# Designs tried in a protein design run: designed miniproteins, single chains, continued (4). Part 58

Each design is a single chain, and the fold is of that chain. pLDDT is the mean over its residues in the fold that is shown.

## One batch from the design tools (miniprotein)

Design m14129
Fold by ESMFold2-Fast:
Structure m14129 (fold): chain A 74 residues (1-74)
Amino acid sequence: AIEALLAELVALARAFADEVEATYPGKSYEELPAEVRERAVAIGRILAELARLRGAGRLTPAQAREALERVRAL
């Protein structure tokens, strides 16, 4: 259950990165629009928090599901 939610989160993050590269090919982070940079930072923070919880053995299915919904809302 947790692994499936994490896989979907990683897939969404990769899809976002792929869409950014397709829309802004060869652009550095600083050359991206502010809205795009803000979404990238928000996704990165959510993934980093989940990685910390998983590493500590504290990640619950509810937390993984909440994180997935947060990423989908961006």
Scores: mean pLDDT 83

Design m14131
Fold by ESMFold2-Fast:
Structure m14131 (fold): chain A 58 residues (1-58)
Amino acid sequence: LEELLAPLSEEERKTILSAAEAVKNGDLSFEEAVALVVKETGLERKRAEELLRAVLEQ
């Protein structure tokens, strides 16, 4: 997980972790969380999906 997050900025990392927490709490669906991460960080959708999935496996 750390290796996947290492190339990201602090803000990008915070956004991904917050989105993953919202999915865990039932506040966002996985699809909504991916869209939020893409919108806030500008990361490619595929990359955002990979990062969110990795965080949710924790």
Scores: mean pLDDT 77

Design m14132
Fold by ESMFold2-Fast:
Structure m14132 (fold): chain A 95 residues (1-95)
Amino acid sequence: DPAAREQRRLELGKITKELLEKHLELVKEAIEKGLSPEEVAKKLRELTKEILEKNDLSPEDREALTRLIEGLVQWIIENKDIQQLKDLFEALLNL
């Protein structure tokens, strides 16, 4: 059913947007509180797990979103620039 397939794409888009919005809010709060990049990385992983557990995603979509966040977490640990991460999330949400 093409309509059901399209509906699933829209639902994945909504979940991805919610995930990005909640991660942006976490990064903003972390900057205000002066959290370390390691603390931010831990909180991003915890938030991702909570969002994915609440949403009925296919195993493939869940794995793809998990890999995306793990890439961002690795980038934070290596670069330690939480402000650039905030700017990146804001840019992604405006696409």
Scores: mean pLDDT 77

Design m14133
Fold by ESMFold2-Fast:
Structure m14133 (fold): chain A 95 residues (1-95)
Amino acid sequence: SVRERLRAAAEEALELGDPEAGVLLRLLDGERVTEPVNGLTPAELLALLIKSAEKVGRPDVAAFLRELAAEQGYTLPPLESLPDELPNMIILLLT
């Protein structure tokens, strides 16, 4: 499932030193995270992951992350307001 693949990718990213991956793991476990990690709020992190998933052609992952954000009550920033950078490491490990 998308959830299982995201969990595996986040666990690998965390081992590679990505602290934002730890936040995604907590969100996947149903924890509502409010504190920013590495300068990113949870809503900004989810929006970045959604933008990255769309960029690499994973609309299934983007849809799952949007549902996760809505379920946990996060208001996502517009994707267009985020930097147009390389896809996030978690999403790259997923592909």
Scores: mean pLDDT 81

Design m14134
Fold by ESMFold2-Fast:
Structure m14134 (fold): chain A 96 residues (1-96)
Amino acid sequence: MDNIRSLQSTIRTAQRLIDDGQRSIDTGSSSIQQQQDIVQQSQNAVGGARTLGRLGYDQSRRTSQSDARIMQRYMDQVRQLDQRVQQVQDRINQQS
């Protein structure tokens, strides 16, 4: 349960960081350095979510198949967030 809650929180943090980074790029309101810092924070959050998802999935498989399925869905979201972070990074690289 705690791993699911932590994963949800980390995913939400990563989503907000990516959304904020995308908005900053679109409005031109941030420097390239600030945009790169947001991407780095987003990458760290996604990495943390991936670690929590793997740990939670392994633990949940031993105690609850329903929790394991929830963890799999969050791991899919983490993969999608990782792809979004890569797209934001690519846009920053094109501007630099």
Scores: mean pLDDT 74

Design m14135
Fold by ESMFold2-Fast:
Structure m14135 (fold): chain A 65 residues (1-65)
Amino acid sequence: AVAPADPLSPLQRRILELIAEGLSQAQIGERLSISPATVSRHVREIMRRLGLRSREELRAWARAH
């Protein structure tokens, strides 16, 4: 189900910006001072909230927004 509220936290939005720049989960973790596992959890939640099915769709969405 898609929630009608703002789907992303400020941290999740920042993760999307770094994904749009082409950074890996490890590089995003280093940039934000969080573990790659934490980045992976946020990426999964972002994909779930936005209804995206693949990492390529996530990257395309991030570049467009």
Scores: mean pLDDT 77

Design m14136
Fold by ESMFold2-Fast:
Structure m14136 (fold): chain A 89 residues (1-89)
Amino acid sequence: MSLEELKEKIEKLLEEAQKLLEELKKAKDPEEKKKLAEELIEKAKELLELAKEALKQAKTKEELLEAIAYILDAIGLLLEAEQVLKELE
């Protein structure tokens, strides 16, 4: 997969993950929160793997910084979802 194809897949997954995060923040039912948080974790893990691959393929400083930004976005989403799951324990 080219870096351009990786970026397109990352951007699509990031959009999907952001929609899940918005729904998670609006959810009031504990079962719905758990489901949304688990789905967000799955999307964030996929994002992290693709971002790590983008980092490996980065040849310019710009590409390197963009890949690092995607890794940080994925970690942030994981932390948000994990926090919700802890609050439901």
Scores: mean pLDDT 86

Design m14137
Fold by ESMFold2-Fast:
Structure m14137 (fold): chain A 92 residues (1-92)
Amino acid sequence: DEEALAIVREAVAPYEPELKALGAEIEAALAAGDLERAAEALRRIAELARRIAEALRRAAEANPAVREKLLEIAEQVDRQAEEIRRLAEEIA
């Protein structure tokens, strides 16, 4: 479990600064009532989440011992990305 978590952290690390900036952007946009700006930031988060899911699937092929767990997490990340994309469409 710790091995899978370490791999997930490595897959997320390249995107972490942009994800933090997008989170702050969403908070600012919502506070200002700017739903279009919030929707744009949400679409970008969904795109980054899909890239993370692809990185996890790639890592799963390289790490047979935790492959099943990484594929499960990648599927969950893909589902969350689709939910975020849908939310962006609903609020825009």
Scores: mean pLDDT 88

Design m14138
Fold by ESMFold2-Fast:
Structure m14138 (fold): chain A 104 residues (1-104)
Amino acid sequence: MRELAERLEREAEEAERRGDLVTAGRLYLAAGQAYYDAGDLERAKELYERALRLFEEALGPDHPLVITTLEQLSEVYEKLGDFETAEKYRQEAERRRAALAARA
């Protein structure tokens, strides 16, 4: 898992340098998930936060990929024992899902 996470992170950095923000965000999510599965929750958190910023920039605040990333941040904060921050991310994901539904 760690080797896979490191490879995905390097690919994400390359995509980000090219300005391919959506590809970079997807690769950072995949790398974060691989770190999460390896038990490296702090690294998973960092990469999920980076993916969130890239998706918001490229796709806007209410896009499904932004909502999914907020849900993953909620889960990682819960695993870290930061239940207050986990709940904030969960509520934010719900708000953005409602906004997306209202625009559809």
Scores: mean pLDDT 87

Design m14139
Fold by ESMFold2-Fast:
Structure m14139 (fold): chain A 68 residues (1-68)
Amino acid sequence: SLEEKIKELREEGLRLEEELKKLGYDPNVIKTLSDALDSAIANGDVSGAQEIVSSMKLLIEQLKKDKE
């Protein structure tokens, strides 16, 4: 359902935000991504929310490679 998908995206976004914080990423950029995700969710823009989540995942992957 849409409600289940929104819940999953919100929970995933929170996990990714915490991981970015733990990796020492720029807090202003993390806030911008978090605010954008919250706006997409509030507007029922599932596709936009998924794109933001994917961008956060890509950033985490890049940051982890720099620490390996």
Scores: mean pLDDT 83

Design m14140
Fold by ESMFold2-Fast:
Structure m14140 (fold): chain A 100 residues (1-100)
Amino acid sequence: SSLEQFIEDAEKRIDELEKEFDEILEKYKKGEISKDEAIKKLVELEMEVGALITSLSTLLYVAKKENAPQDVIDRLQEVIDRALALLDRIRKEIEKLKKE
């Protein structure tokens, strides 16, 4: 279904965003990017994660109202929870880098 495809795309998207976070930190640690470049990339990533949370929260609300299968609700909630955890990690890293 279109809803199943959307969830699969969302699961793939959070995997990609988590990987991008790790890659930004690794590049900074290796000196491949400057502190200012790392902060800029993390701020961009923060905006992308925030957009995903907004979209999925709206979809979760609709899914619950329409009595979607529990597995659909659980998968949407898992992606939202992962996105919220990533958002917290991004924000903490930005604060840490700004203090360096």
Scores: mean pLDDT 90

Design m14141
Fold by ESMFold2-Fast:
Structure m14141 (fold): chain A 85 residues (1-85)
Amino acid sequence: MPEDASEEEVRGIVEALEELTEELAELTERLREGDKSAIPEAARKAAAGGVLAAAALQTGDERAREAAERLLEAVRELEEAIEEL
């Protein structure tokens, strides 16, 4: 178990997840407004976020887990926006 992950490593993962979550939320808003040009960027960021979320869950850190859960929720909202528009 990566319980020996440094505070710096965990912080970096959390910050990256929070940034991607915000970017996905902005892309979701654009899609809800009918901007289909956001789809390719959203797909790339969602894929990158999934990989990072998996890494975060392996750290065993509660903050990293919470950040990963928020990102996965943002991905779900993005998928719903694409289906609606």
Scores: mean pLDDT 80

Design m14142
Fold by ESMFold2-Fast:
Structure m14142 (fold): chain A 54 residues (1-54)
Amino acid sequence: SMAEEKLEKLRKERDEKIEEMEKNGESPLEITKEQFIGLGEESEILVKARQEER
């Protein structure tokens, strides 16, 4: 489904962003915040996909 493709792309982009943040010397706290934001974005995609399956 489109939701699965969107999740895969989002996860890949998140992993790349976290890698860049680590390379730039961002604090573990800021990296953790980015991870939580990612979980929220994934949740929104899943909720929307569930609604579209009605």
Scores: mean pLDDT 78

Design m14143
Fold by ESMFold2-Fast:
Structure m14143 (fold): chain A 99 residues (1-99)
Amino acid sequence: MELLEKLSPKERAAVLATAAGIAGISAVWFLKQGRRDEAVRSGEVAKAALEEIAKLLDPETQKRVRELADGFLAAVKAGDAETAQRLMLEAIRLIDKAL
């Protein structure tokens, strides 16, 4: 993402958090529509954005965000929309507190 390279770390984190949220919501929405392949694709985008944000956080928070991102994608792949939504909300709240 060319634009992200020109932003401050805080601005970069905000853009990545927005991207993770949109992709995460899209994955849950696709699961509720029975569109599993599109849900997994959106979930992979959300996980990638969460992993990039994690690099900007302290090691303990980074580990927890990565665990939540892994659990979120696993829930998406399993078709568990409720677990996917819960884990994404936990990840976003944890990031908000850490930034």
Scores: mean pLDDT 83

Design m14144
Fold by ESMFold2-Fast:
Formats: C-alpha cells, structure tokens, sequence
Structure m14144 (fold): chain A 63 residues (1-63)
C-alpha cells in the first residue's frame, strides 16, 4: 500500500541519516518509489516528508 511504502521510505532515510549514509539512502528511497510506480508529485512529497523526519532524528541523535 502507499502507506507501507511511505513508512519504508522514512525508515530507509532515517537509518541512512543516523549511519552517515544519507545520500545513498536518498538514492535508494527514490528508486524504491519509482519502482512502485508512483507519480512524480507523490515521489517528491514522500521524499520531502521522509527527509524532514530523517533530519529531525539526526539532530536529536547529535544532541
């Protein structure tokens, strides 16, 4: 489902940010969304939301 895909993308990007592999994680997340057949608008929205969550988690981990 779209919800499951959103959760997986948030997980990938958050783990990537925490492990210092943010760029690789972002590339993997985008490919996963493209392979799922989502529209460009949905891909951009999901990645933006996941990136915000990942950044927040990273900042918290550095405190």
Amino acid sequence: SLEEVREEVVRIMTEGALNGEGKKAAEEARKLLEEAGLSQEDIDEILREAENAAVRAYIESQA
Scores: mean pLDDT 82

Design m14145
Fold by ESMFold2-Fast:
Structure m14145 (fold): chain A 78 residues (1-78)
Amino acid sequence: AMAARVAEARAEEAKVDQEIRERLKKTHPDLPDEIIDLDLELGRAVREGKAPGYIESLRKKINDLIEKVEKEKAERAK
């Protein structure tokens, strides 16, 4: 019973990681790998039960980088 649950949990983690990458690449095809790496780290930190302050700092970094990328796109379009 426990062994089957562990195998399912590992498979689900890999599936979620892949789905996040695909979604980010589809919605933001020019998204830097740095943002993808931070999003994956955020998911890992949440699963491992890291301190709320650490999780919040990762969310802020991701949001700040996304805003920067969108601003750079807008400037490049001019």
Scores: mean pLDDT 72

Design m14146
Fold by ESMFold2-Fast:
Structure m14146 (fold): chain A 83 residues (1-83)
Amino acid sequence: NKELLEKARELSEEAIRLANEAGASTPEEAEKLYKEAREKIKEGAELADQMDPRSSAQAAALVAGAAIAAIGGMVQVELNARK
């Protein structure tokens, strides 16, 4: 559980990093980075499903945070493209 929670944290941090990088990139590069971020989020969610309920809730919160960051980055790229 502790090792799985740490893996989920690492995946969430990587997804947030990719989403932030996408927000500062061109629309074409951003699309590729968001796809990678989504895969990291999916892996984190799968790890959360393997944990006990308490650790799973913590991992799910980390994954949800990463997903919100990815959505925010996509919105930022769209707004920048309209400028």
Scores: mean pLDDT 75

Design m14147
Fold by ESMFold2-Fast:
Structure m14147 (fold): chain A 70 residues (1-70)
Amino acid sequence: SEKEEELLKRAEELSERISELQFKGKLTDEQLKELAELHEKFLEALENKDYKKAEEILEEMEKKIEEAEK
């Protein structure tokens, strides 16, 4: 679906930002684990077609990424 494609594209963009932060040493082991858990929950929400939950998880991930980018 178009909504699923949009959410997957947003997740891909966040994954690229996570990789850059990891390369720069700006993520703790704790933060990496939290982001990995959120990504797993995001995929589960998509499998269940819970797009609202998937969007909320992406927003939580983005907030954590933005804090690490400071």
Scores: mean pLDDT 87

Design m14148
Fold by ESMFold2-Fast:
Structure m14148 (fold): chain A 73 residues (1-73)
Amino acid sequence: EEVYEALALMAIGIGKVTNDATGAVRLVIKLLKENDLSEETKLRILNAALDVAQRLGDEEAVKLVTEEIEKIK
């Protein structure tokens, strides 16, 4: 589980550096759906993705992350 969390956080970091929040968010969501991660881990990853999406002003990425958070909460 820790390996997948680290991989997701790396993907988010790359998205921030490359200015591709939507691509990073889609990759993270796919990773979370394909792996049985705890709700706490999913929320940590999604909140990190939301922060990056908001900083980059990517409305589509913000919407995608928010919808996934709402499904968990």
Scores: mean pLDDT 75

Design m14149
Fold by ESMFold2-Fast:
Structure m14149 (fold): chain A 68 residues (1-68)
Amino acid sequence: SMQEAIDNLVNSMVHQYQLSPQEAENLRKRLTDVVQQGQAQGLSRDQINQQITKVVNETIDEVDAKKA
């Protein structure tokens, strides 16, 4: 399911980038919102995947900025 895919992605990000519980919850919410909004707007799966990739990259940038 899409929720399981989001949970797996968030868990991978927590492991790889050492996200705090709050950062993990914020990422989960952002990914869920992107998927729900994309589906409501009639976006293709590829377009939704591009939005997911953008959110993931923004999260990585935010984590890196805090460590600088």
Scores: mean pLDDT 83

Design m14150
Fold by ESMFold2-Fast:
Structure m14150 (fold): chain A 53 residues (1-53)
Amino acid sequence: SEAEKKKTLEGFVLLADNTDKILEGKKQGPEAEEKAIKESKKKNEEFLKKLKS
């Protein structure tokens, strides 16, 4: 459906943004990298929950 296509594109944008934040965190150090990974997981879970609804 059109809604599924839109959600797929939003998912790719979210993935790209999360990847950039993790890479930025990695440059700042292990603690920053871990923080970025946790934030990315949280955002992904919220998005997936909305997607499944």
Scores: mean pLDDT 80

Design m14151
Fold by ESMFold2-Fast:
Structure m14151 (fold): chain A 90 residues (1-90)
Amino acid sequence: GLTVTERIALRLEIIGIIIEIERGKLSEEVLDRLEEILKKAKESKDKKLLELVIEALEKAIEVAEKLGDEELLEKAKKLLEEAKKALEEL
C-alpha cells in the first residue's frame, strides 16, 4: 500500500487539482492524473483519498458540461462511477 507520506502528498495534489478545475482548467491530462490517483486509492483502500477523487470528478463534470466537451464529460462520468463503486466496497 501507500506510505503515510505518499497518502498525504496525493491528498494535497487532489486539493490542488480541485482548485484548478474550479478555475476552469480541465484537460485530458488532468483526468488521466485523477485516474492514476483513483487506482492508487483503490489499491490502498484510502477512504479520504477516494472522497477527494469523487469531489474532483464531480467538479470536472460541471466544468466539462460548461465547456461543451463531450469527450472530457464522458471520461469524467466513467471515472466518477468507478470511484463511487470503490468507496461502496470499503
Scores: mean pLDDT 87

Design m14152
Fold by ESMFold2-Fast:
Structure m14152 (fold): chain A 85 residues (1-85)
Amino acid sequence: AKEMAEEAIRLAEEAIRLALEALSLGGKSAIPLAIAAAIQASGALFLAEKALETGDKKMAEEALRTARDALDTARRALEIARKEG
């Protein structure tokens, strides 16, 4: 349970980092995706922290799924930003 929440935190932090990089590069199509990724990652981080506090395995699993989705979106945003920048 704790390992899943810790993994979710790591992935969410990476997603935020990539989303911020995409925003710094700019790009009309990249900006909305980068914002979406940052919001999703922030939500995953919040759920993961609560899962660590409560030991809730289902919450940790949800945080991990959300963090993975956020990371995928952030990677797409960065790829688009690099092409449009």
Scores: mean pLDDT 85

Design m14153
Fold by ESMFold2-Fast:
Structure m14153 (fold): chain A 59 residues (1-59)
Amino acid sequence: MTLQQIVQRLIALKLRKIGLELDLEYQKLSPDEKAAIKAEIAKLDKEIAALEKEIKKLE
Protein backbone atom coordinates (compact mmCIF):
# COMPACT_ATOMS: atom_id res chain seq x y z
CA MET A 1 0.00 0.00 0.00
CA THR A 2 1.33 3.45 -0.91
CA LEU A 3 1.73 6.31 1.59
CA GLN A 4 -1.05 8.18 -0.28
CA GLN A 5 -3.43 5.21 0.15
CA ILE A 6 -2.64 5.00 3.89
CA VAL A 7 -3.27 8.76 4.31
CA GLN A 8 -6.59 8.53 2.41
CA ARG A 9 -7.69 5.59 4.62
CA LEU A 10 -6.69 7.53 7.75
CA ILE A 11 -8.75 10.57 6.66
CA ALA A 12 -11.76 8.31 5.93
CA LEU A 13 -11.51 6.68 9.38
CA LYS A 14 -11.20 10.06 11.13
CA LEU A 15 -14.26 11.43 9.30
CA ARG A 16 -16.26 8.30 10.24
CA LYS A 17 -15.25 8.74 13.90
CA ILE A 18 -16.31 12.42 13.87
CA GLY A 19 -19.72 11.40 12.49
CA LEU A 20 -20.19 8.82 15.25
CA GLU A 21 -19.11 11.29 17.97
CA LEU A 22 -21.64 13.83 16.65
CA ASP A 23 -24.37 11.15 16.77
CA LEU A 24 -23.52 10.46 20.44
CA GLU A 25 -23.62 14.18 21.31
CA TYR A 26 -26.66 15.41 19.35
CA GLN A 27 -28.93 12.38 18.78
CA LYS A 28 -31.38 10.89 21.28
CA LEU A 29 -30.13 7.29 21.31
CA SER A 30 -31.07 4.14 23.23
CA PRO A 31 -28.48 2.56 25.59
CA ASP A 32 -27.90 -0.26 23.06
CA GLU A 33 -27.33 2.24 20.24
CA LYS A 34 -24.89 4.25 22.39
CA ALA A 35 -22.98 1.08 23.32
CA ALA A 36 -22.70 0.05 19.64
CA ILE A 37 -21.45 3.50 18.58
CA LYS A 38 -18.91 3.64 21.44
CA ALA A 39 -17.60 0.19 20.44
CA GLU A 40 -17.20 1.35 16.82
CA ILE A 41 -15.38 4.54 17.94
CA ALA A 42 -12.97 2.44 20.05
CA LYS A 43 -12.29 0.20 17.03
CA LEU A 44 -11.70 3.26 14.81
CA ASP A 45 -9.30 4.79 17.39
CA LYS A 46 -7.21 1.60 17.35
CA GLU A 47 -7.13 1.52 13.52
CA ILE A 48 -6.25 5.26 13.35
CA ALA A 49 -3.37 4.80 15.82
CA ALA A 50 -2.00 1.85 13.82
CA LEU A 51 -2.12 3.82 10.53
CA GLU A 52 -0.50 6.91 12.09
CA LYS A 53 2.32 4.65 13.31
CA GLU A 54 2.72 3.26 9.75
CA ILE A 55 2.85 6.81 8.29
CA LYS A 56 5.70 7.75 10.67
CA LYS A 57 7.49 4.50 9.75
CA LEU A 58 7.27 5.39 6.04
CA GLU A 59 8.21 9.03 6.67
Scores: mean pLDDT 81

Design m14154
Fold by ESMFold2-Fast:
Structure m14154 (fold): chain A 71 residues (1-71)
Amino acid sequence: MIDESTRNNLGVRRLARESLERGYRYARELAEQAKDPHVANTNRMTADSLGRILDREVDSRLRELLDELLS
């Protein structure tokens, strides 16, 4: 019964990470496929932002979101 917070934490972290990874891959693919340099640059910047979130902020932001949801 009591493991809801642990299971929720692991489940939410996986789903959020998968969603961010999917968005990152999408932005990378769109940047590579874009024929317009402006569109390619915009999508590359988006991919870079998502990559930074994945690497450094996902754990911190997920903890903050979980704290808010559980409060």
Scores: mean pLDDT 68

Design m14155
Fold by ESMFold2-Fast:
Structure m14155 (fold): chain A 92 residues (1-92)
Amino acid sequence: EATTLNNIGNVYFSQGNYNEALKSYQRALEIQQAINDKNGEATTLNNIGNVYKSQGNYNEALKSYQRALEIQQAINDKNGEATTLNNIGDVY
């Protein structure tokens, strides 16, 4: 269900429909947090950050990426950390 919501969000994002993308990702995030899916939570936070970055809302993008990074560091997801750090670098 959370994976489907992320995929729906990705479709909206690719269409430039950022508001609907955020709604889908936020619903995915709520489910992932409720079931303690830390990998899914970090992925969704990166997706939310990408939407904010595309909108020029760099402060919110950085907050979302930093939350993803903290989760990835806590679970020792080195590949996820590298992806998130690249996303943060793209904002600067």
Scores: mean pLDDT 87

Design m14156
Fold by ESMFold2-Fast:
Structure m14156 (fold): chain A 112 residues (1-112)
Amino acid sequence: GTPVFDLEEGPDGNLVGRGKTDVSHEEVLALARALAEAGWDVEVTLEVPDLENEGAESTEEEAMAGGARLTVTTKGAARSATNETVRIRARVESLGREQVVELELEIPVPQP
């Protein structure tokens, strides 16, 4: 199934979206993957409040069958916040034309 997420097209042709506080990491990553499968180069940045990994950055890349790339970067933040910030930047290039989508989401820490 398709994750439930609201995307709106801006006047400049860029897609801008906002998540609710109940949006999960799985929903964000599923959206990013769906964009990558549609041919968009997608970058996801997760800012996790983790003092042990403050300043640490890890990046994973996945190449989709269509040649688009999904990049997920996790960054450690020096904060005791109970939520995580996610930024998604997606772009596609077709015949010299570039389109961009930008999303910023605030995700609650999952209850164990």
Scores: mean pLDDT 61

Design m14158
Fold by ESMFold2-Fast:
Structure m14158 (fold): chain A 88 residues (1-88)
Amino acid sequence: GLDEILEEAEKKIEEALKLAMEALKSEDPEEMKKLLEKAKKLIDEADKLLKQAKAVAKPEDREKILELEIKLGIAKIAYGVAKLVLKK
């Protein structure tokens, strides 16, 4: 149901952020590329799950969805910064 979709989205967002942050700490460009590829897949999957959640959301679900959209935004920013560092 909706709760399971939101739980899956949150786990994917948290893992994506962790991978993007690990990429920023890595000294190996090839390791950074692999971490960022995995982070991007998780970001895209989480985005799809949140779009599905929004389609079936009730008023009481809106706050939790917004919180996850904010967290996804943070993960996307971390990914973007790491990607720019990789291109140096």
Scores: mean pLDDT 87

Design m14159
Fold by ESMFold2-Fast:
Structure m14159 (fold): chain A 58 residues (1-58)
Amino acid sequence: SVSTIEEYRRRREEVMRRTDEEARRLLELGDVDGARDVLFRGGFESALLLGRERQARS
């Protein structure tokens, strides 16, 4: 359904925004390892939500 697709899209956008903001903060503090972990976890969560959005379209 369109509603379900929009919900997964909004969640993915929020995850990407949160991940970008947190990673930038860690990089500004010189925490490269922390930033890498945040980007990896956020990317994985985003990919799962994208997969669910695509399944909802099928």
Scores: mean pLDDT 84

Design m14160
Fold by ESMFold2-Fast:
Structure m14160 (fold): chain A 116 residues (1-116)
Amino acid sequence: MSPEERLLAYLRQNLPESMVEPLYTGFKQLLKRLNVPLSDETVDMFIESVNYVLTYFHDLDERTQIGLILEMVKARLELEKNNRPLSELSKRYVELANNPDNLDPIVKEIVDEALK
């Protein structure tokens, strides 16, 4: 199964229809803006971020959940690109838990475009 087929199968199986297209489009746009390829590794990062948000932030609206998922993927990709320790990712997760609307401007723009 290709990374794209894995991504779509996961989204359709685990998320409401209203979130599938925004998350698919938003994730692909995020990867494009960061110059990161769609791969099994990036799909796994995305799946982990979705599972985290659905577990701990299920009471938040869909727009906020989509933003948090993309923000977590962005944070992890930037740490790995810069060879920074995973302990910094934990700090960012705590910051997002306390301020779920405090998203990166790039992530906010992607969410707004995906939810048109």
Scores: mean pLDDT 80

Design m14161
Fold by ESMFold2-Fast:
Structure m14161 (fold): chain A 94 residues (1-94)
Amino acid sequence: SPMTSELLSRYIGLLLRIIGLTFDLEQGKDVDLKEVKELGQEAVELARDPRLTDQQIQQLIDQFKRLLAAAKAKGASEEVLKVIEETIKELEGL
């Protein structure tokens, strides 16, 4: 089935949220564990939609990998790092 405008808007909105958290970490700001968990859950749920392309799933993986690198550089909590790593693993396993 063709991608809906609603699905595309959700996908772009999620990417922008991941990019925003990466930017905040690169600026030396802290990130909320709850926000990271919610982003991870939303990304996995979205990636399970059969209308999402392999390229779009790969873009989510790439953005979470950038988020992980920024979180490691900032010295984010082990819980934050674990959530991002588990999200990447789940997306790569699809």
Scores: mean pLDDT 89

Design m14162
Fold by ESMFold2-Fast:
Structure m14162 (fold): chain A 77 residues (1-77)
Amino acid sequence: SMSLLEKFLEEILGKEAVEEMKKLAEELGDAVDPEVEAKLKELFAKALEKASGVKVDPNDEESMKEAVEAARKKYGL
């Protein structure tokens, strides 16, 4: 759920970074803004990298999936 993702991100990045991500998500709205999407992917990848301890490429779906699995095991998410 989104609430679990928010709690996970707050523990890893801190509350201020999560608030910035929410603002960027609001800017996405009904239109895809590639710049906003790229910033969100970078922030999410940094959170996964910090949580999992493995290198994460935000443009590589397999890298993201592996990091999510590692973070889930480590933090019980």
Scores: mean pLDDT 67

Design m14163
Fold by ESMFold2-Fast:
Formats: C-alpha cells, structure tokens, sequence
Structure m14163 (fold): chain A 57 residues (1-57)
C-alpha cells in the first residue's frame, strides 16, 4: 500500500478539504469516516489505516 509519507500527505489534503468550516464533534467524526473510507479505496493497508484512525481520533 502507500507509504507513511504519502498517507500523511493524503490525510492533510483530505482534512483541508473536508473539515474546513466544521467545528462540531459529530461533523468531525463524519469527516474522519469519509477520510478513512477514501484511504481504504486508495488501498491503504489496515495497519496504516489504524495509524490514521489514531491521528484523526
């Protein structure tokens, strides 16, 4: 799957796009799920997805 550096880049890109203007915790959780689903579609490994979950809460 993708490297940790590429994962970090994709996470930052998705966060800048998806969480812009959202502060509510529930809305943030929905954006986190959307980011994780996007990463799964990109073929990110389960281990890297678990790291991403911890970073995003």
Amino acid sequence: SISKEELDKELLKALNKSTDGKIDKNAKLEEVRAILEHLEELGVSKENLEEAKKALE
Scores: mean pLDDT 63

Design m14164
Fold by ESMFold2-Fast:
Structure m14164 (fold): chain A 82 residues (1-82)
Amino acid sequence: SSLRERLLEELERLAEEVEEKDPEVAEELREVGRLIEEGRLEEAEALLDGLIARTTDPELRKRLLRLLTDIGVLQLKEAVEK
């Protein structure tokens, strides 16, 4: 599977996991996924970075930081493949 496909799957999985406790966070995670699907990686990164800045749960913050890193890797891969 591609890095993009795995990233989208992880974003949706995390959104489903947090939806009951933090429905607003779940919606923002799905919006990050939509931006990635549209190739709007800079906007996806900015939205996720803003979410990390508002997140107080250390375990959720850690998972969000891993997703942010994966978006950065995807940006780099797409830049060098063009």
Scores: mean pLDDT 84

